# Ledger of designs, part 79: designed miniproteins, single chains, continued (4)

Each design is a single chain, and the fold is of that chain. pLDDT is the mean over its residues in the fold that is shown.

## One batch from the design tools (miniprotein)

Design m14727
Fold by ESMFold2-Fast:
Structure m14727 (fold): chain A 80 residues (1-80)
Amino acid sequence: GDLRDLLREYARELGVPEEKHEEFVVLAEVAIHELLQKPEVTDEDFEAAARALIETLDLPEEKLEPLKEALRRAYEFSLQ
């Protein structure tokens, strides 16, 4: 759906290696769905989700803040 297309765009913008784009999309979608199950979502929740993706996909630590912002935007998009 549109969320997966948005997440693929973010993978490109964040410089995720092309071979990891689909894994990024799947993992990020799972993270967003988990956040949607919470009654309250905080900045710490987005940081934890971003850090898990950095570690799982072996991405540079410098991507943490841009990824956190991308996940926040994807979450907000999912609320529409």
Scores: mean pLDDT 86

Design m14728
Fold by ESMFold2-Fast:
Structure m14728 (fold): chain A 55 residues (1-55)
Amino acid sequence: VEELRKLADFYEKAAKVAEEAAKINTPENQQKMREVADKLRKKAETLRSLAEKLE
């Protein structure tokens, strides 16, 4: 269970890095990086939900 939470934290941090990178990139790349950030956040939420259900 803790491994799922740590993995979720990793994906959340990766999403934040992608968002910060988006702010300093071209408009075309900004949209792509935001989509990547959204996918990473969704994975983090899924992993947290799975960890809670397994408890």
Scores: mean pLDDT 76

Design m14729
Fold by ESMFold2-Fast:
Structure m14729 (fold): chain A 73 residues (1-73)
Amino acid sequence: SPEELERQREALLAELNRDPENVEAWIALARTYLAAGRPDRARALLENAVWHFRAVGREEHAERLQAALDSLP
């Protein structure tokens, strides 16, 4: 349900606030936007995450996020 997706999104955002290097949480957050019918937000989130991790030299994180981005419809 939209309410369950919103609670899941809030939990993922809290996790990313504790551990911003958690690539799985970034991907899961993007998937909640897809499930909510917001592929535009999923794409923007992953694009920003890829840019950030490349900027701070976390190349493997950026590559995994890019693969998730490339898999979006």
Scores: mean pLDDT 87

Design m14730
Fold by ESMFold2-Fast:
Structure m14730 (fold): chain A 94 residues (1-94)
Amino acid sequence: SLQEKIDEAIKKVEELRKNSAVKTPETEKIYDDFLKTLEEAKSLPLEEQYRLFTELRDKYSKAKTGAGLFVYQITLELIEAIARELGPEFRLPP
C-alpha cells in the first residue's frame, strides 16, 4: 500500500541519518524536514499527498549529490506510487 511505502521511506531516512559517517547541520535539517513531510502526508488524502510530494520534488529538483538528491529520489518513488492509485495521467514517464 501507499501507506507502507511512506513508512518504508521514513525507515530509510532514519537509518541513513543514524548510520551516516558524516553529519552536517544542513544534512540533518534536510532529513528532519523530510521526516516531518512524510508524517504529515500520512494524514492527508491521496490528491493532497500527490501535491505535497510534487512540491517537495520541485524543491530538490536541482540537487546533484547528498541528502537533497536522496530526498529527491525517494520523493519520485512516492509520486510514482501515488500516481498508480490516481490513474495513468499521473504516472512518471518510463
Scores: mean pLDDT 77

Design m14731
Fold by ESMFold2-Fast:
Structure m14731 (fold): chain A 86 residues (1-86)
Amino acid sequence: SEEKQRIIELLVKHAGLTEEEAENFVNAIDPNNTGYISVSLLKKEGLKYGIFIGEGYLDLVMDQEEGVISYEKFIQLLEALSKEPL
């Protein structure tokens, strides 16, 4: 999807991942290609790539009932965080 490609682009540009690493990361945090990211998987996989997102930021974008973040909200979060290099 266009949103998935945007997430990959942001991870490559701002988190220092290769395109292959970014694609593998997105596939790991949304294994069923639903357009929603598992917060538990984001925390687990993020540590492998040196990506740590504070709980306060996650709480602002997460659906608290389902423990997921939509691709749209994740893009907004990554764009906001890109102003401070990780």
Scores: mean pLDDT 81

Design m14732
Fold by ESMFold2-Fast:
Order: structure tokens, then C-alpha cells, then sequence
Structure m14732 (fold): chain A 97 residues (1-97)
């Protein structure tokens, strides 16, 4: 079980990293809030790690990331929402394992 959860967590982390990188690039190119994008990204990556260990920690970090995302461009907000959905789906899958 632990190994399958770790593999799912690692795949989720890589996808979240890609979405965070795209959001950071979007904010830099549009002259948006890069600092907020970095903070939201850090929270999303922490939530992805927490999904394997603690759902409470995950939920708190996802809510914090969504609040910060309100300061981002519409494209970056969509990328953050997509990352949140991926992390929640991964956590639900881990509960089934």
C-alpha cells in the first residue's frame, strides 16, 4: 500500500510542479503577482506531499492556495484550480488503496 501511495504522490507532485511552473511563467510574462504565484505554488506542493500522510494538512494548504490565487491572473487561477483538483483526486485514490 505505502509503495503505491508513494508512486501516486510522486506522479501528482510532478504534475503540480508543471502547473505551478506554467502559472509562474504566466505571471512573469503578464507582469502579474509573481510572489503570490510562488506562495500558492509552495502551498500546492506541500498539499501534494501531505495527501500521502494527512488529509487535514492537505485541505488547509489547498484552501490557503485558492485564497492567494485570487490575486493572480485568470489563467494562473485556472492552473491553481487544476492543481487543487489533481491533489484532491490523488488523495481520494490513496484512500481507496
Amino acid sequence: LDKKKQELAERTRKEVERLVEEALRTEKEEGGNVEAAEKAGALLLTAAADAAESQKGMDANLEAALEIAKELSPKSQELVRKAVELIREAAAEMERL
Scores: mean pLDDT 82

Design m14733
Fold by ESMFold2-Fast:
Parts: sequence; structure tokens; C-alpha cells
Structure m14733 (fold): chain A 124 residues (1-124)
Amino acid sequence: SKREEEGREAERLTLEYLESEGYRLVERELEITTDDGAVLRVDFLVENEETGERYLVEVKTLTEDSEISLEEFLETAREQMEALFAEGKEKGLVDGGIALVVAYSEGKKVYKQRIGEPWEEVKL
């Protein structure tokens, strides 16, 4: 489907971007089991090749046909990343979290947020 194609392109673009910024892919579809037995899935675990710091990465695709505003979508992505980071940090798995949004509704613009930082538009 169009949405599946956009999702696959978003994953490819975000991985290429992260590699260009000095991150190495450690694991895809990382599973984190919470203390209550719930399983959370995270798109990527990456490592900064210079510092050795590890980051959870969540990739979200705002599709061309989406009725959700960019602002609302970014807020939802941030909240989800903060929740995932809290669990990953509690288990000693990660040093941070990165949310990446590929907004096809905005002419295929990419937005990035690290935990504790504002959203920024990424140059591809």
C-alpha cells in the first residue's frame, strides 16, 4: 500500500540520516519487557560511534493523506518516545532517545527530537 511504501522509505531515510550523523545500527525492532509483562517494540537501537552512547530510536510517518496536524503528530511522537526512554533507562539499556518524524504531508520533511531537546528540521 501507499502507507507501507512511505513507511519503508521513512525507515530507509532515517537510517541513512543516522549513519551520516555517526550512529551505528545495533538492533531492529528491539523488544523491551516491562515489569508488568507488557512487551514494547522500538524501531531501532543505535550507538554513537564516537561516544559509545546508546539511543532508542522511534520512527513515525505522517502520511500524505493524514488529517492529523504536524504539531499534534510531533507531540504524540514525543510522548511515545519519552515513555519508551523511561522503560529503556530503567533497565539500563540506553543513554537517550531519538524521535524521527518523516512528514509526507509537508513535502517529505524530516523532523528530529532528542529527549530534553526541541524539535528540529533535519537536512537530508
Scores: mean pLDDT 84

Design m14734
Fold by ESMFold2-Fast:
Structure m14734 (fold): chain A 66 residues (1-66)
Amino acid sequence: SMKLEELRKKYDELVEKLRRLAKEGSTVEKLREIGKKAMEYSPTPEMYTSVSIITTGEILELERRR
């Protein structure tokens, strides 16, 4: 099973990947997939909420550019 430190590291890596893919003009489907994975690796409810907000914001910005 994953330790708290490894969950935090995976969470941070996935959030960074989400932001990078959004900047590169990825798809809504891909952003949702990465955001969901980051939520699954979130060690705290606050981090879960944070990545949920980030994912939604990046998707809204991507859809705004269409």
Scores: mean pLDDT 83

Design m14735
Fold by ESMFold2-Fast:
Structure m14735 (fold): chain A 79 residues (1-79)
Amino acid sequence: MEIKESEIVDSLARAAVGIALSVPNADPEELKRIFKLLAKKDKEITARVAEEGAEELEKRGKLELAEAMREVAEELRKE
């Protein structure tokens, strides 16, 4: 069984959000850069995880990270 690239992108994007949730001073611009790199492999999955991640980050009070994820999702959905 070959793992699909889309499955790897989904897993990596979710891991990046999980790390951002755990780190007290995660850089929003660094998280945006990671997601833009993942979007080069699978734009649809990366946008979806960014949208889901923004909601979770906002619930945890990480508003700057949530805004960065919303900006990424909006940018990817427009392209």
Scores: mean pLDDT 81

Design m14736
Fold by ESMFold2-Fast:
Structure m14736 (fold): chain A 71 residues (1-71)
Amino acid sequence: SQQLLEAARPLVEAYVRTFYGADLPEADLQDVVQNVLLALRPVLASTPQAQWQARIVRAIADVGRLLVPKP
């Protein structure tokens, strides 16, 4: 649901900036946010709101491993 994604967007943006804001330019941060929201889309409607934080953090970790280069 678009409504659920819009409700989750501020949380996703806050966590992405917390984890990667110092390391990534704004365009790359927005790519991470978008990819996390795409990963959440099929599961968010069936996820209890109390579990949203854990689901979002896991999705960010999975997406971040692909987009953030490691030293």
Scores: mean pLDDT 74

Design m14737
Fold by ESMFold2-Fast:
Structure m14737 (fold): chain A 87 residues (1-87)
Amino acid sequence: DPPPPTPQQVQQQLQRVAHTYSPLSSSQVNSLFDNTNATDDQRRGFYDLQRQTGRQFSPYSLALVLHFLNQGVSVDDLLQQLNRQRS
């Protein structure tokens, strides 16, 4: 199996997500969660991430975040990488 992404790779991709402005309604986001089999914890964490970044996510940005979550990167790790970038 390929190794999990490095903290630097996660940080760079999250930085792109944080800078990407793309308006999605909550219903559109929930529809994409259903299509990707996101767990309730992942959905909650995603909305927390959105709140912390102050950005609306595009389908591409949402898919990228869910891709990292599916590769075993936790929401807490994603938030920590964003906080490190701002420090």
Scores: mean pLDDT 60

Design m14738
Fold by ESMFold2-Fast:
Structure m14738 (fold): chain A 94 residues (1-94)
Amino acid sequence: MEEAVEEVEKLAKEIKELLDKAKDKLGESGIEAVKAALDEIVELARQGRLEEAIEKAEHLALSLEDLSEYSKASEELAKAAELAREIAEILRKA
Protein backbone atom coordinates (compact mmCIF):
# COMPACT_ATOMS: atom_id res chain seq x y z
CA MET A 1 0.00 0.00 0.00
CA GLU A 2 2.73 2.58 0.84
CA GLU A 3 4.44 1.94 -2.54
CA ALA A 4 1.11 2.42 -4.37
CA VAL A 5 0.48 5.71 -2.51
CA GLU A 6 3.99 6.96 -3.40
CA GLU A 7 3.43 6.12 -7.10
CA VAL A 8 0.03 7.88 -7.03
CA GLU A 9 1.64 10.98 -5.42
CA LYS A 10 4.31 10.98 -8.16
CA LEU A 11 1.70 10.74 -10.95
CA ALA A 12 -0.44 13.46 -9.32
CA LYS A 13 2.65 15.73 -9.27
CA GLU A 14 3.30 14.97 -12.97
CA ILE A 15 -0.30 15.93 -13.85
CA LYS A 16 0.01 19.19 -11.85
CA GLU A 17 3.30 20.09 -13.60
CA LEU A 18 1.77 19.27 -17.01
CA LEU A 19 -1.23 21.53 -16.33
CA ASP A 20 1.00 24.36 -15.04
CA LYS A 21 2.86 24.27 -18.39
CA ALA A 22 -0.53 24.71 -20.13
CA LYS A 23 -1.74 27.47 -17.74
CA ASP A 24 -2.04 30.04 -20.56
CA LYS A 25 -4.43 27.70 -22.44
CA LEU A 26 -6.48 26.32 -19.50
CA GLY A 27 -6.87 29.26 -17.10
CA GLU A 28 -6.15 29.28 -13.36
CA SER A 29 -9.62 28.16 -12.15
CA GLY A 30 -9.57 24.97 -14.25
CA ILE A 31 -6.07 24.06 -13.11
CA GLU A 32 -6.92 24.65 -9.42
CA ALA A 33 -10.03 22.43 -9.71
CA VAL A 34 -7.96 19.53 -11.13
CA LYS A 35 -5.25 20.03 -8.47
CA ALA A 36 -7.93 19.91 -5.74
CA ALA A 37 -9.31 16.65 -7.20
CA LEU A 38 -5.79 15.15 -7.30
CA ASP A 39 -5.13 16.17 -3.67
CA GLU A 40 -8.41 14.48 -2.64
CA ILE A 41 -7.49 11.27 -4.54
CA VAL A 42 -4.06 11.17 -2.83
CA GLU A 43 -5.61 11.76 0.62
CA LEU A 44 -8.24 9.01 0.09
CA ALA A 45 -5.46 6.61 -0.99
CA ARG A 46 -3.39 7.50 2.12
CA GLN A 47 -6.44 6.74 4.30
CA GLY A 48 -6.84 3.31 2.63
CA ARG A 49 -10.13 4.40 1.04
CA LEU A 50 -9.08 2.81 -2.23
CA GLU A 51 -12.53 2.31 -3.78
CA GLU A 52 -13.35 6.03 -3.39
CA ALA A 53 -9.89 7.05 -4.65
CA ILE A 54 -10.32 4.79 -7.73
CA GLU A 55 -13.79 6.22 -8.50
CA LYS A 56 -12.54 9.81 -8.25
CA ALA A 57 -9.47 9.06 -10.40
CA GLU A 58 -11.68 7.43 -13.07
CA HIS A 59 -14.11 10.37 -13.03
CA LEU A 60 -11.19 12.82 -13.31
CA ALA A 61 -9.76 10.85 -16.27
CA LEU A 62 -13.12 10.90 -18.08
CA SER A 63 -13.57 14.64 -17.42
CA LEU A 64 -10.06 15.44 -18.68
CA GLU A 65 -10.57 13.26 -21.78
CA ASP A 66 -13.89 14.99 -22.59
CA LEU A 67 -12.31 18.45 -22.11
CA SER A 68 -9.37 17.48 -24.36
CA GLU A 69 -11.74 17.27 -27.38
CA TYR A 70 -12.85 20.92 -26.98
CA SER A 71 -9.81 22.67 -25.42
CA LYS A 72 -6.77 24.47 -26.85
CA ALA A 73 -4.78 22.35 -24.36
CA SER A 74 -6.01 19.09 -25.97
CA GLU A 75 -2.60 17.34 -25.91
CA GLU A 76 -1.88 18.24 -22.27
CA LEU A 77 -5.41 17.27 -21.14
CA ALA A 78 -5.28 13.95 -23.02
CA LYS A 79 -1.94 13.10 -21.37
CA ALA A 80 -3.33 14.14 -17.95
CA ALA A 81 -6.31 11.82 -18.55
CA GLU A 82 -3.94 8.91 -19.30
CA LEU A 83 -1.98 9.58 -16.10
CA ALA A 84 -5.26 9.75 -14.10
CA ARG A 85 -6.26 6.35 -15.54
CA GLU A 86 -2.83 5.01 -14.49
CA ILE A 87 -3.52 6.24 -10.93
CA ALA A 88 -6.78 4.22 -10.92
CA GLU A 89 -4.97 1.10 -12.23
CA ILE A 90 -2.22 1.36 -9.58
CA LEU A 91 -4.84 1.66 -6.82
CA ARG A 92 -6.78 -1.37 -8.18
CA LYS A 93 -3.59 -3.48 -7.94
CA ALA A 94 -2.90 -2.32 -4.37
Scores: mean pLDDT 82

Design m14739
Fold by ESMFold2-Fast:
Structure m14739 (fold): chain A 70 residues (1-70)
Amino acid sequence: SSEERYRLFLEALEELTPELEKRVAELKAWEAANPEADPLKVAIELLRTMADGVDEAYRRAQERARELEE
């Protein structure tokens, strides 16, 4: 069901949250250490990191939903 897939997505997203927070913190620490860094490029990398996390959560949810239907 769509409700079950949504639950699996949220669970996968929660599992990924600590890793995403770590990657965001690492990027922000790098930005702070590199004052010549383009803040727009840093912002784009941050958004890409979050988008990749959402895509991975969706992928995991789809795989888990498929396994439950077997």
Scores: mean pLDDT 84

Design m14740
Fold by ESMFold2-Fast:
Structure m14740 (fold): chain A 75 residues (1-75)
Amino acid sequence: MREEAEERLRRMREAADGLLAAAEAGEVSREELLQALEVLEGNAEQMKKAYPEFAAEIDALLAETRARLEAILAA
């Protein structure tokens, strides 16, 4: 179970990094980037319910990802 939680968290970080890289590169539309963020946020809520011990780390990752994406899209 712990290993599964760590793998899920790692995949979520990879998804966040990919989203930000796509935003920086201009590879996808603003709407697609925001939709991908909503999917990531939904997955994070499910993961926090399954693994509450990672809630703070997940919240920090989401807050950072949102702030960075907003900064990129505002430029």
Scores: mean pLDDT 82

Design m14741
Fold by ESMFold2-Fast:
Structure m14741 (fold): chain A 76 residues (1-76)
Amino acid sequence: EQPSQELIEEVKKVDKLSEEEAQKEAQFIQNLNKELAPLGYTVKTVYDYYVLDIYLVVKPNEDVKKAVQRARERAK
């Protein structure tokens, strides 16, 4: 259930976050991957999430939006 060290390091480097902040964001990405799996999406990296976030602006999907909300709430 803990995010991988690789994902934490990626978030820390890309977003220039502290270790604690990077761990929380990595946890969100891991939670999001679980929530999105039934919907046919895979989010393994911070860049996968950025692509998904941009895609939702172009083509809104309420099921994906709700999955993002649930994943974020569980990472608090």
Scores: mean pLDDT 78

Design m14742
Fold by ESMFold2-Fast:
Structure m14742 (fold): chain A 75 residues (1-75)
Amino acid sequence: SAEAQQLFAEAERLEQIGQGLLSFYQSLADAAAETFPERGEEIRQRILDEGEQRYQAILAQAEATRARAEAVAAA
């Protein structure tokens, strides 16, 4: 169904957003370490931790969306 296809596309989009967010937070963390020599490691770790949490949340949402797509396809 068109609805199931849209949900599969949404799950793939969420996975791509997750990868983009992870890359963004890694780049931001590295930039912080270079910009703030004394606080860089603390700031870097906080940015990496936040990025990891957001990445995992989006992956979970993508998995839930894919499960929903399967349910719609079966109906």
Scores: mean pLDDT 87

Design m14743
Fold by ESMFold2-Fast:
Structure m14743 (fold): chain A 70 residues (1-70)
Amino acid sequence: MSADQYFQQALEAGRQGDGQAALDGFEQAIKLDPNYAEAWRYRGLYLSGSATTPAQQQQALADSAKAKKL
């Protein structure tokens, strides 16, 4: 699959309420294309919405900062 295909699958998983599958899809998109700003932005958004630990909150902020730089 391409980075865009993983990103589209992540959006579909999110629409179905599967936040974990959405996060996994965004992570795969980032691995294939580290310059995919929208994938960083959406992973940060999903992590922020589901964050229960300081590490998850910190990762969400880092993802948002990365997307803004791209």
Scores: mean pLDDT 79

Design m14744
Fold by ESMFold2-Fast:
Structure m14744 (fold): chain A 92 residues (1-92)
Amino acid sequence: MELPPPAELARQLLELLRALLEKAEAGELTEEQKKKLAEQAEELRRRAEEFPPEYAEILRLAAEALLAISKGDLEAAREYIRRLEELLERLE
């Protein structure tokens, strides 16, 4: 995977997470989609350990948000998205 700069990666992940959160809140995520999100969250968490700290924190927050969405914990998902937004502001 070719990684963009940390700020760009954070923006791309925020756009994805916000779209997924909207679908989850609308009840549009199937059980199969939730399972795939959980698998993607585990992969991001593993990759986070392989990258420099600035990428690692972005990937960890995104992974936790995806996992929360997969479990239907929308409150936790919103908290992780907010933390990723705060991290993006610090990178700019």
Scores: mean pLDDT 83

Design m14745
Fold by ESMFold2-Fast:
Structure m14745 (fold): chain A 67 residues (1-67)
Amino acid sequence: GYEEALKGARETGEAAAKGDREAATKAGQRLIDSKPEKEEAEKVAREMAAEGDAAGASAAYGTALAS
């Protein structure tokens, strides 16, 4: 759902900012596994972009396109 997708996107952004590729991959997979609806994933992507989190926004947007 939305909260799980939001957490996954934020964790992806935080891991990417630290250069932790393994943690970023795991967080991105958690975002996908939460199976957010397209609208929920798009909302997460917009929120991450507004916060300046390009990696989190990209991960959430990619999930929305796959939904």
Scores: mean pLDDT 79

Design m14746
Fold by ESMFold2-Fast:
Structure m14746 (fold): chain A 70 residues (1-70)
Amino acid sequence: PEGLERLKEAIRRAAEQMVRDGVLSEEQGREVVERATRALDEGLPPDLSFLSPEQREAFERRLGEALREL
């Protein structure tokens, strides 16, 4: 459905922005995209426990921003 593709695109944009801002490493950014998009495909919540609480909070904010831009 369109909503899932939009959310996946927002996830990619949020992770890319956080890598550009130096909040995530390139490896962490790839892992966020992989885990979050897989979780959406499986209908499960994403396991982002490998991130710090600050990184997870930043991801949630960036995801909301990316969704507003799409």
Scores: mean pLDDT 81

Design m14747
Fold by ESMFold2-Fast:
Structure m14747 (fold): chain A 72 residues (1-72)
Amino acid sequence: DPDVEELLALLRAGRLDEAIARFLSLPEERHAQVAGALLLRLPLSGEQIVELAELFRRDRAAFVRALAALLA
């Protein structure tokens, strides 16, 4: 998935503002699919996945910020 690969590259590079802009620029129907794929690609505990899924529902920019912090 090219959107997932691009976002992972931006997050790993610490390019937070660009990662947020890229994620939010995706079509609405893609947000949940890409977020789910990102969560499955990262070495996260079940507890971390639940917490990040809650952030996604509440604030999508905060979700991207939290992913960037975990990859720092």
Scores: mean pLDDT 83

Design m14748
Fold by ESMFold2-Fast:
Structure m14748 (fold): chain A 88 residues (1-88)
Amino acid sequence: SAAEAAALARYGEEMRKLIAEYVAADGKNKEAVNKAAELYFTAAAEVLEALGELELAAVFRELAKRTDLSPAERLARLQARVEELRAA
């Protein structure tokens, strides 16, 4: 749907911004950006759950809990997991 596509496009854009901000940030500012990424992954999961995209939502929710990973590392894992789901 148009609403689904728009929501996913928005979260993709926000994640790209967080990655750029993380790369530019030092020390404690990286922690704040990493926490913002956690919130965006959680919000994306909630939207996907509401749209019935339960498998993809579970991936976003799992990565939201990975506070040990940078935004770029979370995006890389998301892309790998999405590819696995499409290959199955």
Scores: mean pLDDT 71

Design m14749
Fold by ESMFold2-Fast:
Structure m14749 (fold): chain A 75 residues (1-75)
Amino acid sequence: SAAPTPPRPPFDTPELIEAARLALAGRWDEALALLRASGHPDAPEAARLMGEFARAVGDEAAAERFYALSDELAA
């Protein structure tokens, strides 16, 4: 079934933008560290979306790490 387009990822803060840039460069450990340190309420969703991106580029191990971080930060 067709779903409406979801809103864009919450990359409006400098820390979340930098984490996204690091993820785009394949620098997963640094992206994970920034998301964990940011303390932003949107960091769990940002981590989940970066995990989906990692999976899309074929890095399943990185995807699992981002999903785990998303769950951790949401708790």
Scores: mean pLDDT 77

Design m14750
Fold by ESMFold2-Fast:
Structure m14750 (fold): chain A 93 residues (1-93)
Amino acid sequence: MIADAIAAIKDPEERARYDEISGAVLEEGLKSKISGKRYHEEDLKERKRGDGYVKLDGKVENPTEEEMEAARASGSKEVAPESLFEPYVGEPL
């Protein structure tokens, strides 16, 4: 999903910029899930296309592809995608 969304944009520089815009919107929802805090559940449903966009450098202007890669890995690790993990039952009982 992440690569597909970014690949839709032509230029790498523009791709990073557009990704940041999209990531900023998705980050709110993804962050809520990662932290286990619910904020915009309805927004999450629309933005949960499977992107791991997470603003990490604090700069929403033009983050580098490498920074986005790290952000995705970090964000996804917090709440590993269901495609990787079987139904997560929450905390270990």
Scores: mean pLDDT 44

Design m14751
Fold by ESMFold2-Fast:
Structure m14751 (fold): chain A 89 residues (1-89)
Amino acid sequence: KKIEEVEEAAEKNDLEKLIEALSDEDPEVRKHAALLIGEKKFKEAIPALKELVSDEDLEVRLAALEALKKAGASEEVIKEAGKKLIELE
């Protein structure tokens, strides 16, 4: 199961696989990858999470915004991500 692979990547601190999962065809996989990146506080993934706040799926966009907050993105980045989320509704 793709979600199990994403969870294993998070446990192994495999940031490359987690970032790859942010581009998966399945929105559930993208959502889980974003949330796990946030929980692990992978600051290196902030650029990828910034792109994900423009995702076609609302739950994925919300997960990306939450992950940005947890990963320690700047106040400016979080504010800009929040604006994009409102504009896409």
Scores: mean pLDDT 81

Design m14752
Fold by ESMFold2-Fast:
Structure m14752 (fold): chain A 78 residues (1-78)
Amino acid sequence: MAEELAERFREGLEKVLPAEVAEELAESLRQGLEVATSKEMQIHFVEEVARAAQSKAETEEQKEAIRRIAEELKRLIE
C-alpha cells in the first residue's frame, strides 16, 4: 500500500511539478506511511506532504491539482 500510494502521488505531481521534486515528495510520503500506526496518521502524512507540494507550486491550478491528488489518496486509505 505505501509504495502504491507514493507512486500514485508521484505520477500526479509530475504533471504539475518538476520530476525531481515529485520524486522527493513521494519518497517522503512513502516513509511516513511505512511508520504510520493508524489510518488517521496516514491521512495526516498525506495532508502534510500535499501542503509541502502546494508550497512548491507556482499557480492556483497546480495547487488545485495537488489537492485533488491528496483527496484521492485519502479515499484509498479510508
Scores: mean pLDDT 83

Design m14753
Fold by ESMFold2-Fast:
Structure m14753 (fold): chain A 102 residues (1-102)
Amino acid sequence: DEELEQVRKILEENTDKETAEKLFKLFKEGFEKVKDNELARTALIVLVQWAVSKLQGDEESAEYLKKSYEELKKKMEELGIDEEVLKILEEFEKKLEEIVEE
């Protein structure tokens, strides 16, 4: 999958090997669960970019990306996207927050 390869490359270029492997594993698990939903896949990619920005200390980019994620999530809720998809995004967000706060 081109999107999986893109995210792997972003993580490998912007963080250490251990963090990149941990983040990619979480992303892949979430991505496979929302594979049929373009907005959800985009939201996962935005969350990965947010996590990378936090790890790099780029607070301005992190704030922008988090806002973009919240706007995507709101749009998905307004479109009546399945609650299970929203739960997958929320669980992924929580796991990313645990990594970037360590």
Scores: mean pLDDT 84

Design m14754
Fold by ESMFold2-Fast:
Order: structure tokens, then sequence, then C-alpha cells
Structure m14754 (fold): chain A 92 residues (1-92)
């Protein structure tokens, strides 16, 4: 149940990130076989080719198949949180 809540939160954080290039840079820091698939998915989300639900389903599938670890999810969530905090501070 906690993993589903973490995945839903991560999808919302990804959807809120306005800087696509910075989001891709964060994903590129992950040591995961799912890296390229995640990059393509976030591009498609930004272009409106897939929904947030489609991204959630992909992340869940990658996690359940072991291609994306809990550590990868935590790193991605943490890096997104840092970037969003830095963007908020720059506006002050």
Amino acid sequence: SFVDEELERLVEDIAREKDLERLIEIIETLDTPAREELIEAVRKLREGEISKQDLLDLLRSLYESGRLSREDLLQLSTELGIVQLEEAVKKV
C-alpha cells in the first residue's frame, strides 16, 4: 500500500515539473535498466500522448518486474523534491 502511495505521489511530482530537460537529467542519474523507458514516458506525458494513469501503470509494472527498485524511486522522488525546492527559493 505504501508503494502505491509513493508511486501516485511521484507521478504527480513528475507531472508538476515544468523543466522537462531537468527531469530527464534526474532520470539519467538513476542506475536502472528502465532509464530510457522512463525518459520516453515522461516525454510522452509532456506531449499529451499518455495520461498520468498510464505513467503510474508503467512505474508499477517496472517496480513489480524489478527493473525499477525502491531505492530508484526514492532517489527520483528526492531529486525532484530538491529541484522543486530550489525553483521555489529562486522565486523569492
Scores: mean pLDDT 78

Design m14755
Fold by ESMFold2-Fast:
Structure m14755 (fold): chain A 70 residues (1-70)
Amino acid sequence: SMEDLKKKAEAKIEEIRKLADKETAETIVNAVRSQLAEAEKAGDLKRMEQIVEGLETAVGVIKIRKKAEA
């Protein structure tokens, strides 16, 4: 459902905020919030799923980069 996808997106946004520096996190969150608002207004479940997948990919990339720099 749209509500379930919104909850998943919010969870991934929170994880990005914990993993990334503040400036990078704010840039990603601002872009994603705009996309989420548009998809919700349109009732576009496919776009919401794409946003969630993009966030999951971003979390994975941030984790890999941090591990490589350690």
Scores: mean pLDDT 80

Design m14756
Fold by ESMFold2-Fast:
Structure m14756 (fold): chain A 78 residues (1-78)
Amino acid sequence: MLQEISAELRALADELSGKNTPEDLEASRLLMAHADAVANGQLETALKLIDEALKLVSDNPAVVARVEAIKERIQELL
């Protein structure tokens, strides 16, 4: 479970880093930090990082939907 969520977050971060905008690069950084927090069981920290990433990608509905789906899965683990 946690490894699967972490892997999906890293894949999304890699996708965003390929776009090379400052907002996408910062969102990628936050999603990588979030993936590490999830892998380490730091779910409260993970939820804070994902909320910060959502603010940076709010103009992309498809990315927002994927991030929100991951957030819901983490919330189910609390």
Scores: mean pLDDT 75

Design m14757
Fold by ESMFold2-Fast:
Structure m14757 (fold): chain A 86 residues (1-86)
Amino acid sequence: EKEELLAGIRKAAEALREAAKKARELGLEEAAEKAEAAARALEALIAEAEAAGASAEEILARAEELAARLEADVREAGDALAEAVA
């Protein structure tokens, strides 16, 4: 379960990196920076969990907290994109 959770977080980080590349190609620097920051935060969570020997429960709790912040950042980036193309 811990390995599956960490794998899921890695996939989320990869998806954010791809979103950042796409945003940059569209000239959306702020959206790209937010996506890159989100990817780095997920990568930091993985590194901290591995270093601390964190339990699956601890990793899940931190991932949920981070996901809530990422949802807000992604929404803001999406709103900026919508305004840019309006």
Scores: mean pLDDT 71

Design m14758
Fold by ESMFold2-Fast:
Structure m14758 (fold): chain A 132 residues (1-132)
Amino acid sequence: MEEEAKKGNEKALFELGLEAVERGDYVTAIRYFLEVAKKKGKYWRAALAVLTLLLSKGYFDPEIEEEVLKILEEWWKTASGVERNAVVFLSAGVNLKDKTLLDIGLAGLRKAGMSDEEIEAVRRVAEHLGGL
């Protein structure tokens, strides 16, 4: 996985980001998810959703904060109303530790066209950050 990430493999970068979240290394997670989002491939929307959750919890990397905020702003301006509403409910569910709001957010991301694999990854991060 690490060798694939060194080659810029999107899935390998995304998995390393998830592993960083699981060990509580949120700064490293932000760096990996930013690289996934920049590739605009299969996992880019899941990476943007997870970046939004990490920032909503107050985690950020000062060295790349401007780049993270810029990519999130560009995405937010072009995202569908369904996708934006989904991320709002997901962030609220995580920060309020409300499983109902979290489930509404995940359902909205699915409706916006996110795959089951991406939804499961976002759920793992959301439940970890929410302590659910």
Scores: mean pLDDT 84

Design m14759
Fold by ESMFold2-Fast:
Structure m14759 (fold): chain A 75 residues (1-75)
Amino acid sequence: DEEIAKVLEKFAEIIEKSESIEEAVKKIQEYIENTDLSEEVRKVAEGAIEFARIMAESGVPKEVIAKYFRKEAEE
């Protein structure tokens, strides 16, 4: 899905540019609120936010989390 891929790529950009995952999540939520996304894509976005939180809590560096979303966007 092209829309899902674009959203995940945007999430990777936000994470890379943010100082922390907490800041990235806030910016991602702002992006979702200000972007005309389908209901299906919004649900994927919510799942991606939760996944990012879980990875960060597990000690995964934000660079690795961002790389994961870029890889998912390419698939």
Scores: mean pLDDT 79

Design m14760
Fold by ESMFold2-Fast:
Structure m14760 (fold): chain A 110 residues (1-110)
Amino acid sequence: EEEKEKLKQQALDLIDEARRLFKEVFSKPESEWTPEEREKRDRLYLRAMIAASTAAYLLLENGGEEFLKEVLKRIDEEAAKSSPEDRKALEQFRRFLLRAYEVAKEVLEK
């Protein structure tokens, strides 16, 4: 019980990290990135993907679909209150998190 709550908190911390990184990566259109900015943003995006994928696994193991729905609702609520740029970044994060969760579910159910 206590360990499960710690893992749920770890998932939420990773969600917050991935959310911040997605917003930073997509703070402006990719067409406007310089080569140096592309390299920096590629590294940030890799970090965001690792954080989001790890969070998806922890969500699946420690709360399943109901925990995922709660997280997605929080993302949707933030997106509704965000700038157009941040909203697009949060939509990208939401799609990635859903895909990562489905992949984790498929792999673990085998």
Scores: mean pLDDT 82

Design m14761
Fold by ESMFold2-Fast:
Structure m14761 (fold): chain A 60 residues (1-60)
Amino acid sequence: MSEAELLRALLEHELGRETFERVAAALDQSEEAQIALIKELVPSLTDAQARGIIAVLRSL
């Protein structure tokens, strides 16, 4: 398993599959819209953590 595949699996596990798929489907939207979606689905995350998740998903 590559590092990218491992990171994707960890994100799916931590966020849940449905949350991960919703965020991945929104990667064509603005960064602010993606951050807002992540914070709506996982309110405990900070803006910085949400940006980190977006960056990882875009690198995959």
Scores: mean pLDDT 72

